Designed miniproteins, single chains, continued (5). Designs and how they scored, part 92

Each design is a single chain, and the fold is of that chain. pLDDT is the mean over its residues in the fold that is shown.

## One batch from the design tools (miniprotein)

Design m19395
Fold by ESMFold2-Fast:
Structure m19395 (fold): chain A 67 residues (1-67)
Amino acid sequence: SLLDEAGELVRKAQLLLQEGRYEEAIEYLEEALRLLRQLDPSDPDVQAAIEAVEREIKSLREIAKKK
């Protein structure tokens, strides 16, 4: 399912974050967000996943702007 595929992309992003590869991790999270937005917005699991991924992307973009 798209939810499972988005979950796999989030897991790949987490591995990239452990390696300090913030820009690549953001790309994987943005792709996960794109898949999640194709799902039913009335599903609370989908809403929670979208909110979590959007928050993570915002946080990581701020970190990536630093030296």
Scores: mean pLDDT 83

Design m19396
Fold by ESMFold2-Fast:
Structure m19396 (fold): chain A 65 residues (1-65)
Amino acid sequence: HMMQMIKQRAEKLAQATRDQRLEQGLPGDHAAAATRLAVEAMLQEDDLDKQGLAGLEAVRRHHEE
């Protein structure tokens, strides 16, 4: 289960980041949302088609900037 492994890693990383920020007293709203988005992106990487499309979109966005 590669999705299961990536999901668990992403979840642990996201939880660790959130817990660390909570302990530091940083505003968690923005950080929590960003972390959640990153986790969703990582989960989509398991799908080669979706990962390819996401990669192309990221490159296009970077090229525009």
Scores: mean pLDDT 58

Design m19397
Fold by ESMFold2-Fast:
Structure m19397 (fold): chain A 88 residues (1-88)
Amino acid sequence: MEERIKELEERIKARTESLVAEYRKQGKDDLIEELKKRAEKENKPFEYVLFEHEARRAAQEGNTAEALRYIGDLIELELVEKYKEEKK
């Protein structure tokens, strides 16, 4: 089970890094900084805030498949955090 949690964390990290890199290529560094500030203010992981933003954006653009993918990422993040709490 520990191995599955590590795999989920690595996948989440890789997707986060890919999204950040793509936004930076688009010149949207300000968006990344605003999402980081929102995460700090709400006391949430940056990955959670980023995926929530992407899910809402995709849904507003009518890209249901992409929105569902990010919702899946959010559920995975919640499960990882729950597992870590149970392990304490």
Scores: mean pLDDT 79

Design m19398
Fold by ESMFold2-Fast:
Structure m19398 (fold): chain A 55 residues (1-55)
Amino acid sequence: MKVILKIVKREGDTVTVEVVEGGKTTLTIKESDFNERMKHLGGKKLSEDTYEIEL
């Protein structure tokens, strides 16, 4: 299942991420933790603020 994640806000070391395709969830996490999760899930960077993952 394809999931599209978009960073909608950056504050300090924290990012707010919305699930644009594949669900409706908003997450606020540290940018470093987000980057680590993208690496573990094989996330592809589509733009500066948009990532694609396969679930």
Scores: mean pLDDT 77

Design m19399
Fold by ESMFold2-Fast:
Structure m19399 (fold): chain A 41 residues (1-41)
Amino acid sequence: MEIEKEIYKLIQEAIDAYRRGDFDKASELIKKANELALKAS
């Protein structure tokens, strides 16, 4: 399972959302990335 790739993809999507001013979406994506990181550790 490519958990590391999935985490970084979510972070990139969150950065893009932040850049366009969609802070709610950025926050949600960061939370998902954090949950996957905890599962991977």
Scores: mean pLDDT 80

Design m19400
Fold by ESMFold2-Fast:
Structure m19400 (fold): chain A 97 residues (1-97)
Amino acid sequence: MENLKKEIENIKKEAEKLADEYVARTQARLDRLVAEGATPGEILAAVGEDLKEFIEKMKELRKKASPEAQKAISKVGNDAATRMVELGEEAARRAAA
């Protein structure tokens, strides 16, 4: 019983670490693209590439998880994906200005 709860907590932490890494990497990439004069279209394409890779990594993690852990992973993944989209929209707005 305790071991199962600890395994769920560990896989959730792995998902949160992966989410944090992808959000930070995406932010850094977008900041660089804006500084280099990228178009809004190029910025949105870059976010799309990072999102695709992140979604595939989260799918792989979910396949290893129990049903309860899968729900937690999906929430972490959805929250991070939403944040990455918001970062892309803000960067595209900055590039359009």
Scores: mean pLDDT 84

Design m19401
Fold by ESMFold2-Fast:
Structure m19401 (fold): chain A 65 residues (1-65)
Amino acid sequence: MEMIVLAVGLSEKEAEEKAKKLAERFGFDSYEVIIVKNAEEAYKLALKLLKETDKKVILAGDKTP
């Protein structure tokens, strides 16, 4: 099973590191990382991916108060 990580507000390095840790934690052998500008774009892309693929989609981003 493949995992897709949608990274919001993260650098490419931060997104890759978090995706790798998530893949290891959930037992995925492969993952894809997509960096998006904001939460709204992440949400739209997640919904599109959910319709087009059976892959696991996870959102990762900076915590805002």
Scores: mean pLDDT 74

Design m19402
Fold by ESMFold2-Fast:
Formats: structure tokens, sequence, C-alpha cells
Structure m19402 (fold): chain A 61 residues (1-61)
């Protein structure tokens, strides 16, 4: 693979997507914003391609 330059800025942006279940897709995204001193977690639940639930959580670093 080619070297990626996206990670050299020292930015804390980590987006992890959990593997979906066969019937229900659960996605989790986590990002850190040092300028605001926050860690933001977004959790989305999708069933049969329809959005069932979305939850956003913000916590101080």
Amino acid sequence: MEPVLEARAGEEREIEFAPPKPDTVRLRGESVDPARGLRVTLEVEIQDGKLVRARLRAEPL
C-alpha cells in the first residue's frame, strides 16, 4: 500500500464501524475534537435499510 498522509497532522479522528448483524446493522462512529475538548460518539441502528435509531453522545476529554 502507498503511505497515507492523512494521519500525519496529529488529528484525533477515529471512526470505527462495527460489523453489522445479519438482520440489524449497527454503526458506531467515534471522533475526538481537541479544539472543543470533546469526544463524540454516534450510534446508528438500521434494519432492512431503514433507520430505526440514532444516538449521539458527547463527552469531555
Scores: mean pLDDT 59

Design m19403
Fold by ESMFold2-Fast:
Structure m19403 (fold): chain A 47 residues (1-47)
Amino acid sequence: SLLEKAREAYELELKAIRDPNLSPETQRKLVEEARKLAEEIDEELKK
């Protein structure tokens, strides 16, 4: 659902910025996944 995607995107972004022990590669992947979910949400909202 849209709300589930929004929650997951938010949680991924929070983890990427709040966990200083993440490797740069892992942090980048979390941000990329959050961006992908945000794009899907944006597309749904435009319908």
Scores: mean pLDDT 79

Design m19404
Fold by ESMFold2-Fast:
Structure m19404 (fold): chain A 85 residues (1-85)
Amino acid sequence: GHMKELIERLYKRALEYLKKAEEAIKKGDLEKAKEYLFEAEIELGLLRIARGVAKLIGDEEAVELAEEKIEELEKKIAELKEKLA
């Protein structure tokens, strides 16, 4: 379905940014790491909007998928924020 495809694209983009943030941390480039982390947070925000749209149209499968991906990304973002503090 269209909503599941959108959620998967947003999730994949967030993961790519988180991977780049981790690589930047390993290189000691904290400013670049913060930029990638911010971009991952934007994708997370879009996932929350997509979850809301899925709820509005009654796409229960897309809601469940979005909630799972949101929880996973929130944990990964929190872990990276601790490393940057």
Scores: mean pLDDT 90

Design m19405
Fold by ESMFold2-Fast:
Structure m19405 (fold): chain A 84 residues (1-84)
Amino acid sequence: AEALAEAALYAADLLEEAGDLERAAELRAQVEAIRDEAAAAGISPEEAERAARQVKALAEAEAARLKGDEEKAREILEKAKAEA
């Protein structure tokens, strides 16, 4: 049930690839806290997986936006909204 921590690392990797090294480094530093908070919150594995999918989608949309693909960013966000 480290889905949220894994999603945060995935998000950091996407941000780094898109050139946002500062946010990527900050997110990586927060991974341990995210893992601890998810465990303490008592969320179900299914809820953690849903939240992880949302985090990944938001990161993919932000990476697309940073690369200049506003249309792709919008498509990713609309899909994530429909799956929430």
Scores: mean pLDDT 76

Design m19406
Fold by ESMFold2-Fast:
Structure m19406 (fold): chain A 123 residues (1-123)
Amino acid sequence: MLSEEEQKKIIRELEEEHIARVDAVLADAPAEQRERVVALLRERTEALLNEDFEKALKISDEIADELVETLRDLSPEQIRAVIDIEREHKERLEKELDKELAEQLNLIYDHVIGGLERLYNEK
């Protein structure tokens, strides 16, 4: 079982890698929309580190909406790339974190993935 400090370090490191990967896919998007998505992802990371899962879940709904808006005019391949990044991030957190914390985080990422899958199926 991981210590609270070790779990917070893992969350911080994996979330920063995740944010960088999403930002790279959004490079062709309008800068203002890309900056809003990155800001929301960082705000969610802070909520997770503060163990405010209710706030993190609410921010994930906002991330889903902003990602759908940002990706709407981008290629299906870019939408798929973000979905794959979100799924890989979720799987990595499930492997690296304690089961109880990973189960709480799954709900947060499933909201974003669901929104993106709906957008992808409409293309």
Scores: mean pLDDT 82

Design m19407
Fold by ESMFold2-Fast:
Structure m19407 (fold): chain A 65 residues (1-65)
Amino acid sequence: SMEEIRELEERIRRLEEEIRRLEAELERLRREGASREEILELEIEIGVKRLELAVLRLVLKKLKE
């Protein structure tokens, strides 16, 4: 349905925005010489969210077919 597609698109946009904020934070931490552990933790969080985004995008593509 159009409502289901719209809700999923909104969820995707929010997740993309969240990933962008985390990537900006990661770049800041790298510039400021943050610990290896802090950098790795944030990289893992970004990776998990990118995987979620990939799954949601695939679902959206299938719903639009």
Scores: mean pLDDT 88

Design m19408
Fold by ESMFold2-Fast:
Structure m19408 (fold): chain A 62 residues (1-62)
Amino acid sequence: SAEEWAKNGAKAAEEGNSVAGAAGAHELIQRGEADPEKAREAIAAARSGNSKEAAELLLQAA
């Protein structure tokens, strides 16, 4: 589910794995199960290495 993708991605991002956080956001966009703006913000935060912000935005996207 979208919530599972968001929770798993957010947890990985919190642990410093921003790549997994970005992957979760991309998957939610592809499924059409996410707020696209929040998902894009999560990807941007992950790319900048801001894992904590990426996690928070990913949870908001679902």
Scores: mean pLDDT 72

Design m19409
Fold by ESMFold2-Fast:
Structure m19409 (fold): chain A 83 residues (1-83)
Amino acid sequence: GIGPDFKEIEELLEEIKKIAEETKKEVKDEEVKKKIEELLKKAEELYSKLPFVSNEERLEILEELKKIKKEMKKLKEEALKAE
């Protein structure tokens, strides 16, 4: 099967997708929603590269997805506090 790193990356992408869906439902700010959609698209593009990259590049993708998740959570929290 695919190694443990692939499963961790897949689980992280699912968490990112969930944050995007929750933000669309809970946040009124359309600019924040657009930023979340841009971050989601970036995360999906990174995930699409997984079958074609080295183990070292997979770790870099994992770290980039972690940063995307953190930025999305911050954007959601700041938007909700402003409302």
Scores: mean pLDDT 81

Design m19410
Fold by ESMFold2-Fast:
Structure m19410 (fold): chain A 65 residues (1-65)
Amino acid sequence: SPEEGKEFARLLREAGLSDEEILAYILHYDIGYSQREIADILGISQATASRIIKRAEAKLAAYLA
């Protein structure tokens, strides 16, 4: 739901994710897009999309530890 998505985005922001990292994380884990599809959506390279997602994962993992 929009409220659940808003709450989740807030959690990711509290974990130290940037707006771009939050968007990439939600597209990948909540919606289910591949790194290639995210790269296409955001107009970036697949390598950049991969780095953004890995950075988001690392920040969230550290925050939840």
Scores: mean pLDDT 85

Design m19411
Fold by ESMFold2-Fast:
Structure m19411 (fold): chain A 56 residues (1-56)
Amino acid sequence: GEEETLRRGEEHSKRLPEINKRLEEIQERLYKEEGGKLSEAERVKRASEELQRELE
């Protein structure tokens, strides 16, 4: 019902900043390791893949 929808929305809103911070941390690590050899798109892709594995 409405309460479940609100609860999920609140959890999503709270987790989105955390997920975004995680993605940024992974991207920064990849940038440091590869010395900028990876394109921004490649870093985003790898960071997303790593985050998905963690969130399993």
Scores: mean pLDDT 68

Design m19412
Fold by ESMFold2-Fast:
Structure m19412 (fold): chain A 62 residues (1-62)
Amino acid sequence: SEAEKLIEEFRKLVEKYQDKLTPEQRKKVNELYQKALEAYDKGDLENVKKIFEEIKRLIEEA
């Protein structure tokens, strides 16, 4: 599914950049990841996409 693909892309992104993030940024990314999983379980693809964009922004700011 589209949501499943987004979750996998998200996991790859986090794995690539986790060591470059501050402890505070890592905590925020983990919180967003949990929210993305909850949205995925509910079939809320729009929120999964929104959360993914928020995480990309955090990584770009790092």
Scores: mean pLDDT 75

Design m19413
Fold by ESMFold2-Fast:
Structure m19413 (fold): chain A 58 residues (1-58)
Amino acid sequence: MDEEKALGVKGVSKAQEYLSKGDKEKAKKVVEETAASLKHPGVQRAVLESGEILLKES
């Protein structure tokens, strides 16, 4: 399995938890930190795009 994809999914899940608590600032920080920890540009972009969609829908 691609370890970077698993890490990205975990980061997005944490951001969703913060958003459910109403903490948009922490959710955004988690997305950014997760993306910064990734080495593959495609996975990094997917995490940032998923995070943007989540932040827009909350």
Scores: mean pLDDT 77

Design m19414
Fold by ESMFold2-Fast:
Structure m19414 (fold): chain A 61 residues (1-61)
Amino acid sequence: DEKKRKEELKRQAEGQSIVADSLRQGIENSKALSPESLEAARRKYRESEEKRRKLEEEVKE
């Protein structure tokens, strides 16, 4: 059903938003990461944000 599908997409988008926020806070609050680890964390953050944006666009259609 369309309603259930949109509800699932919203839950997935919310999940990606939570992941992105956790990664962002980790990047901001930790100065103990090596440059390599920091770059990897930033890349994951960008990927989570892109996934969230696409999921939100699918919900909006």
Scores: mean pLDDT 74

Design m19415
Fold by ESMFold2-Fast:
Structure m19415 (fold): chain A 112 residues (1-112)
Amino acid sequence: EVPAELRELTAALEAAVAAGDVEKARATLIELVKAFLEHLEARLGPDPRLRELAERLIAALEAGDWEEAERLFAEIERRVAELYAAQGREPSAEEARMLVAAGAALAAIRAA
């Protein structure tokens, strides 16, 4: 259902967070955001709002703007939920795990 790359990136992100490796968590989260956006566009169709939010999140993560990154991530979560609801669908368990892992990574990075 979910590409192997996304599962591997999610596991790598969870491992980096557990290890307290903030820089690896940040780098892995950026790659996960990119891969997850491509997956969602393939699955739900392209959405300019979701792409804009994802691009801005990547820029905030690269700049170390954790407050902006958390705000943008919350907007992405809402937009993903809207897109799934509009199609009468729900995120898979694997997609939900990716979102939880990303949120946990942002919280851990902010706390460090």
Scores: mean pLDDT 85

Design m19416
Fold by ESMFold2-Fast:
Structure m19416 (fold): chain A 55 residues (1-55)
Amino acid sequence: AEADALAQRLAELAEKSVKELIEKGYLTGDEEKFIESARKAGENGGRTVAELRAA
């Protein structure tokens, strides 16, 4: 129960952080494209966003 609530809170903060980074211009392109790249990073064994950008 508490672990589930914490996981939900972290997901909300992650979404808000991504939106804020886009508004400040730290992220390039679409938020959805960035999220898709992050999902692929997890599938690739946790490669960092910087490594995916370099590829």
Scores: mean pLDDT 60

Design m19417
Fold by ESMFold2-Fast:
Structure m19417 (fold): chain A 80 residues (1-80)
Amino acid sequence: MKEAEELIEKAKEAYKKGDYEKAIDLLKKAAEIAIKNGDLELARKAMAEIQKIGKEHPELEEKVRKVLKEIQELIDEEIS
């Protein structure tokens, strides 16, 4: 799934530049695309990167929690 993988790479670039919120947004988009295409492994990879950002930047933990909850709700809806 090219688009979702490209978004994960862009998120890593944003993170390296210190744009942590942009990295989270790009990873969320990657996870959403992965879920809609049934690629739960790629969605979990994006979620793991989001969790890592929250762990390394506690000031973003609440935003990370909200985004991860939104992604998990999408997974639950798709898998039923």
Scores: mean pLDDT 83

Design m19418
Fold by ESMFold2-Fast:
Structure m19418 (fold): chain A 62 residues (1-62)
Amino acid sequence: MLYLGVVGKDYTAKTPDELTVKAGDKLLLIEEVDENHYLAKNLKTGEIGLVPKEVIENVGPA
């Protein structure tokens, strides 16, 4: 089952594999990569990359 995450705070990518996200962005959570990161698609930009779990406020069914 895919999950939808809502970004709670702005985050700027630190590596080429990470997403830059803004508070209020909706992310499709594809995979839990480790205890601290999701592989996600930003539904606003269409970009796919890693995002820290701590920037996500809400997680629900997609």
Scores: mean pLDDT 81

Design m19419
Fold by ESMFold2-Fast:
Structure m19419 (fold): chain A 85 residues (1-85)
Amino acid sequence: RRRELLERALELAAEGVRAFEAGDYEKAAELFEEAARLAEEALGPASPLVAAILDGLARAYEAAGDLEKAAEYRARAEEALAAGR
């Protein structure tokens, strides 16, 4: 089950990247939020993968103009990366 959650998280993160590249930042944020949720369930919040997905989410919110959420998710990404080292 953990493997299936991780595979789905990676698929959603890849779709989020494609949505971001297409300029659909709202869709990218939704996809990265779901990917982060599944990755946290599979690996815990301190994994490098969770940090990478949260960074993607922060960038999506920044591009969409939601600077408050962007700052929040960027801080969470840094926390996850530091804890996972």
Scores: mean pLDDT 82

Design m19420
Fold by ESMFold2-Fast:
Parts: structure tokens; C-alpha cells; sequence
Structure m19420 (fold): chain A 114 residues (1-114)
């Protein structure tokens, strides 16, 4: 699972860099759903937390490199990530997945502006 999640995180970043945004968002949903489920089951799992952090850092890096992040949009993404982290800490899978869909909708809007 963890090795597959690390590979999935790398694939998301590679797809974003290649401009394959639709596939990147589908893969991101898959990887983040599995990470959310895993972190709710084991909140102290350092490997899952590491994969989550690296995936998010990778996504932000690509969006910044491609000039797709305004300060306002960066703040919105950070707010959604904070909401997701709070839901995970509370063990609220439904809230975490709802926040994931909001995150994906915002990313789709950003990538459509490219």
C-alpha cells in the first residue's frame, strides 16, 4: 500500500508537469482518498503523513512553476487542506472526502485557466 501510494503521488506530479490535467486529477482523487482512509485508520502513521506532505508539496510546486497560483488561490488551497486535516484528525471520513471534492473542483478551475 505505502509503496503504491508513493508511486501514485509521483504519477500525479508527472501528469501535472506533462499537462495531462484530467488524468492527474483522477489519479490525485484515487491517491488522496487512500491516504485519507489510511490516516483516519492510523493517524500516527509517519509513512502516510510523509506521502501526503510530499504529494501536496509536489502539486503546489508544479502549479507555481506553471504560473497557475495567485496568492488568493494559494490561500484557498491551504484553507481546504487545513479543513481536510481537521476532518482526518476528527476521524470524519465524510467531511474529509467532501473537502477533497472541493479541493479537486478548485484545482480543475485553476488548470482550466492554463
Amino acid sequence: MIDELRQGAREVVELLRAGNYEEALERLREVLTRLIEGLIADPNNEDLRDVFSLLIAGVFSVLEEQGLLSPEQSDQLRQLLTQMAVAIAAGDLAAALATLEQLLALLRELLSAA
Scores: mean pLDDT 85

Design m19421
Fold by ESMFold2-Fast:
Structure m19421 (fold): chain A 76 residues (1-76)
Amino acid sequence: ELSEKQKEILAESTITVYEMLIFVYIKTGDLEKAKKVLEELEKWYEEIKDTLSEETQKRVEERIKQMKEFLEKAIK
């Protein structure tokens, strides 16, 4: 049984790794790989969202939305 803070830390760490990978692919111009990684991030979130607090869910969703915006701007 994980505490709410431990669940938050794990979720934040996981999304940070995905964000770093997406950022690297955007910077190298590999937009197809960036899109696939973003889709994997969204699937991961759908699987675990019901285990997270409402506050953590909103934070993760906001970060996913920001990554979608960055990718959209990179594609033009």
Scores: mean pLDDT 81

Design m19422
Fold by ESMFold2-Fast:
Structure m19422 (fold): chain A 78 residues (1-78)
Amino acid sequence: MEDFEEEVELALATMNLALVKKMLERGIASEEDIKLAEKTIELVRRVLERSTNPRIRAQAEDLLKEGEKILEELKKKL
């Protein structure tokens, strides 16, 4: 199944961004959280570049927007 890898990658991205967001909310975010957010955004961008599935693309676009917002907040705070 061509979209299975993309579905797994988006699930991982969702979990990574949720973790980083929780670290931000608790005021304990570090440079490692910036690195995790950057790697996660790169992963989501790669999914968008290769997927033609509208559901996968919509989910990836939402995650990219959320991830970039989180990264901006991290960089402002650290």
Scores: mean pLDDT 84

Design m19423
Fold by ESMFold2-Fast:
Structure m19423 (fold): chain A 95 residues (1-95)
Amino acid sequence: GKAELERLLEIQRAASAGDYEKLLELVKSEEATPFEIELAIRLTAARGDVETALELIEIMEERGIKPSSRIYAEVAEAARAAGDEELAAELEAKA
C-alpha cells in the first residue's frame, strides 16, 4: 500500500544519506517487513558502511528472522572492498 511504499522510500533516503539514526528507527519499527530490513542492509552495504550493515543483520536476527544467503554475500563483498578479508570470509561462510 501507500504506507509501505513511503517506508521503502524513507529507507532508501536514509541509507543514501548515511542517516544511521533514521535507518535504525525504520528497521526497529514493529511494522518493518523482512524485505524492508534486507533492503536497508543491501543499500547500506552498497555504500561501504559495513558496520551499520552488520548492526542491521543483528536487528533482523533479534526479531527471529534469518538473513538470506544473498545478504551475507553482499555484506561480505562490502567488507572485502573495505579491506577486511577476515570478516568477508566469515560472512561468505554463512551465505
Scores: mean pLDDT 83

Design m19424
Fold by ESMFold2-Fast:
Structure m19424 (fold): chain A 107 residues (1-107)
Amino acid sequence: DAVEELRRRLAALKAEYERNPSAELAIEIGLVAYQLGDYEEAKKYFEEAAKLGDAAQSATALALVGVVYARMGDNEKAAEYFRKAAELSPDAEVSARLRALAEEAAA
């Protein structure tokens, strides 16, 4: 069962994160939670990833928080997080795309 496999994977990743927290692991946990439809759990781990990572990882994590808010129907929060991600991104092209996503979400 794919859902049971994802739940087992989520539990194992959380156990590893408790032992050795990292931005990469927090993003992976958030993505698995998102696949399971657990948007609050996904958002929590993406926000933890934003605190742990470098500028590029933090920008990616905050953009993923924006994706979760958009999926939940909160377009204003989605736009806010895409703008925050754009400000943190060290890559001008990535920042431009994130700003475009923020404008699209707010429309």
Scores: mean pLDDT 89

Design m19425
Fold by ESMFold2-Fast:
Structure m19425 (fold): chain A 79 residues (1-79)
Amino acid sequence: DADALVAAGAEMREAIATFPPEAQPRIRELVSRYLAAPREEQDKVAEEFRKEALKLGASPETVDRLLAAAQRARDILDA
């Protein structure tokens, strides 16, 4: 439980660290919005996250990894 949440947090931090320093606060804000979103809105927020992260120069692979880690963290918190 806690170990899986810590691992997901570490994966998110590592992915965010690959962004330029200027983009990191915005990416952290997008992750926070995704984690705070109601379950019904998570798919829409994830789509907005993907679009914005790609505009900030992220690769699709990095975006998918970051969203997967955030989704795992949310699923653990919801369990």
Scores: mean pLDDT 78

Design m19426
Fold by ESMFold2-Fast:
Structure m19426 (fold): chain A 56 residues (1-56)
Amino acid sequence: MKPKTVEERKKYLEELIKRLREQLANETDPVVQRVIEHEIKKLEEALKKGEDPEKL
């Protein structure tokens, strides 16, 4: 479900980052690992800035 409040957006981003970190831990392709690491960093920066996850 689409997050409606700032708190819901932060929780959504934290859960998304957690899922990506789990995917990274199970990924064997170094090219795909770099893509996932880049996405995690982007989401962590968005979480820090309080940005809308749909704008990422």
Scores: mean pLDDT 74

Design m19427
Fold by ESMFold2-Fast:
Structure m19427 (fold): chain A 57 residues (1-57)
Amino acid sequence: MEEIFEKILEAVREGITSVDELAEKLGMSKEELDRIVREYAGVSAEDLIAALRRAET
């Protein structure tokens, strides 16, 4: 998995719950973050965050 996508997954597991916070934590735009998530997971960044949080609960 691309290193940047691994950082995205780790940040969400650490408790980041919004696309805005995730983009800010990683130092990128929301548009860039959403594009990366769509490329690797096939869903929006918001949907990925929701799915990961559901799996961890």
Scores: mean pLDDT 76

Design m19428
Fold by ESMFold2-Fast:
Structure m19428 (fold): chain A 90 residues (1-90)
Amino acid sequence: APRPPPVRGLRPLTDEEWDAIIEELRKAGDERGAKIVELFKKYIDSKDGEEQDKIFEEMAKLLGIDPEKATRAEILLRMVEEVRRIRDRV
């Protein structure tokens, strides 16, 4: 049977937990993974729409998505899936 989308939210992490994940990824040589987690943290912490626009452009570039062809929701879902995959590995 088809399942509902599994990416409806990650458990909220503290700043210390995010920084620990980013540091562990960098120590492992996973620079792409570290950038993914860093951008996702910046998005969560952002309260300015202009700053969020820049974060979405960086996310799209990092994921290899054309920002003109994808919705912000699609970019976010892809980022959540990538972050979840990283967290399951770490």
Scores: mean pLDDT 73

Design m19429
Fold by ESMFold2-Fast:
Structure m19429 (fold): chain A 75 residues (1-75)
Amino acid sequence: PLGEPSDEQVRRQAVINRAANAILEGLENGREEEGIAKARALLAEAGFPQAEIDALVAALVASARSQLEIEERRK
């Protein structure tokens, strides 16, 4: 069984969720670079290493773009 997440893991996940929301809102409003910059700043301030920030941002951007494309195709 997977143990309950630690308080540290909960804090990390909350920051990742805020970063994901910043990227998604940036893409939806045509402000992709601002959304990405805000997400990077949030992750860096939370103490994520640069390599992890780069990987997370890339994954979150790809996920957000895929979600928006699916929504566009449904219309």
Scores: mean pLDDT 78

Design m19430
Fold by ESMFold2-Fast:
Structure m19430 (fold): chain A 75 residues (1-75)
Amino acid sequence: MMEEIREKIRKLLEEIKKMAEEAGFSPEEIKELVERAVEAFNDILLTEKDPEEIKKAVEELGKEFKKEIEAKAKE
């Protein structure tokens, strides 16, 4: 379960990085975004105890970051 969650986080971080690169973000902006995402995912892992709740929170947060990238790309 926890291994699956960590794998999910790694995949989401790669997707976020790829989306930002494709959206034309600078290397500095991509680094900042990824670092912020890592901190947010780690905070979930430190505060949530139920694996199902962690997985759900990670997926929702991942969607939020992706929407942020899409919103900035349209500006």
Scores: mean pLDDT 80

Design m19431
Fold by ESMFold2-Fast:
Structure m19431 (fold): chain A 67 residues (1-67)
Amino acid sequence: MKEELLKITESYKKTVQSLGEKYNKPDLARKTIERIEEVTKEALENNDLQAGIRKMTLLLLEMQEEL
């Protein structure tokens, strides 16, 4: 469970970083990664993996709207 969440988090962070590089928006990518890390920490502390995944997905969508 914990390893699966960390794997998903790394995948999302990699996607965000790639989008930031492709569209030359490094500040947006950095802020989105910081928010993903906060969400992941909260999900681990509350043992609510589904809420964590949903919040990370919303952060990725929010970033895409800013591209």
Scores: mean pLDDT 82

Design m19432
Fold by ESMFold2-Fast:
Structure m19432 (fold): chain A 66 residues (1-66)
Amino acid sequence: MTYLVTLTGSVEQMIGTVLRLIGRPDVEVTPLGPTKYLVTHTGDEETAERILEELRSEPFVEVEEL
């Protein structure tokens, strides 16, 4: 599963979101810019879907599935 994340909140909120994603062993995060990140899940599909749902529910976080 691969998707684009766009962060529109404060710097502190953006750092928090990025650190949560980078801290996962089965997640690859590729920065495309200061507010845009490609996220690829290499682990199980259920975990990937839960993380995607959590990101979609966060304020100032936009997710586009690729």
Scores: mean pLDDT 79

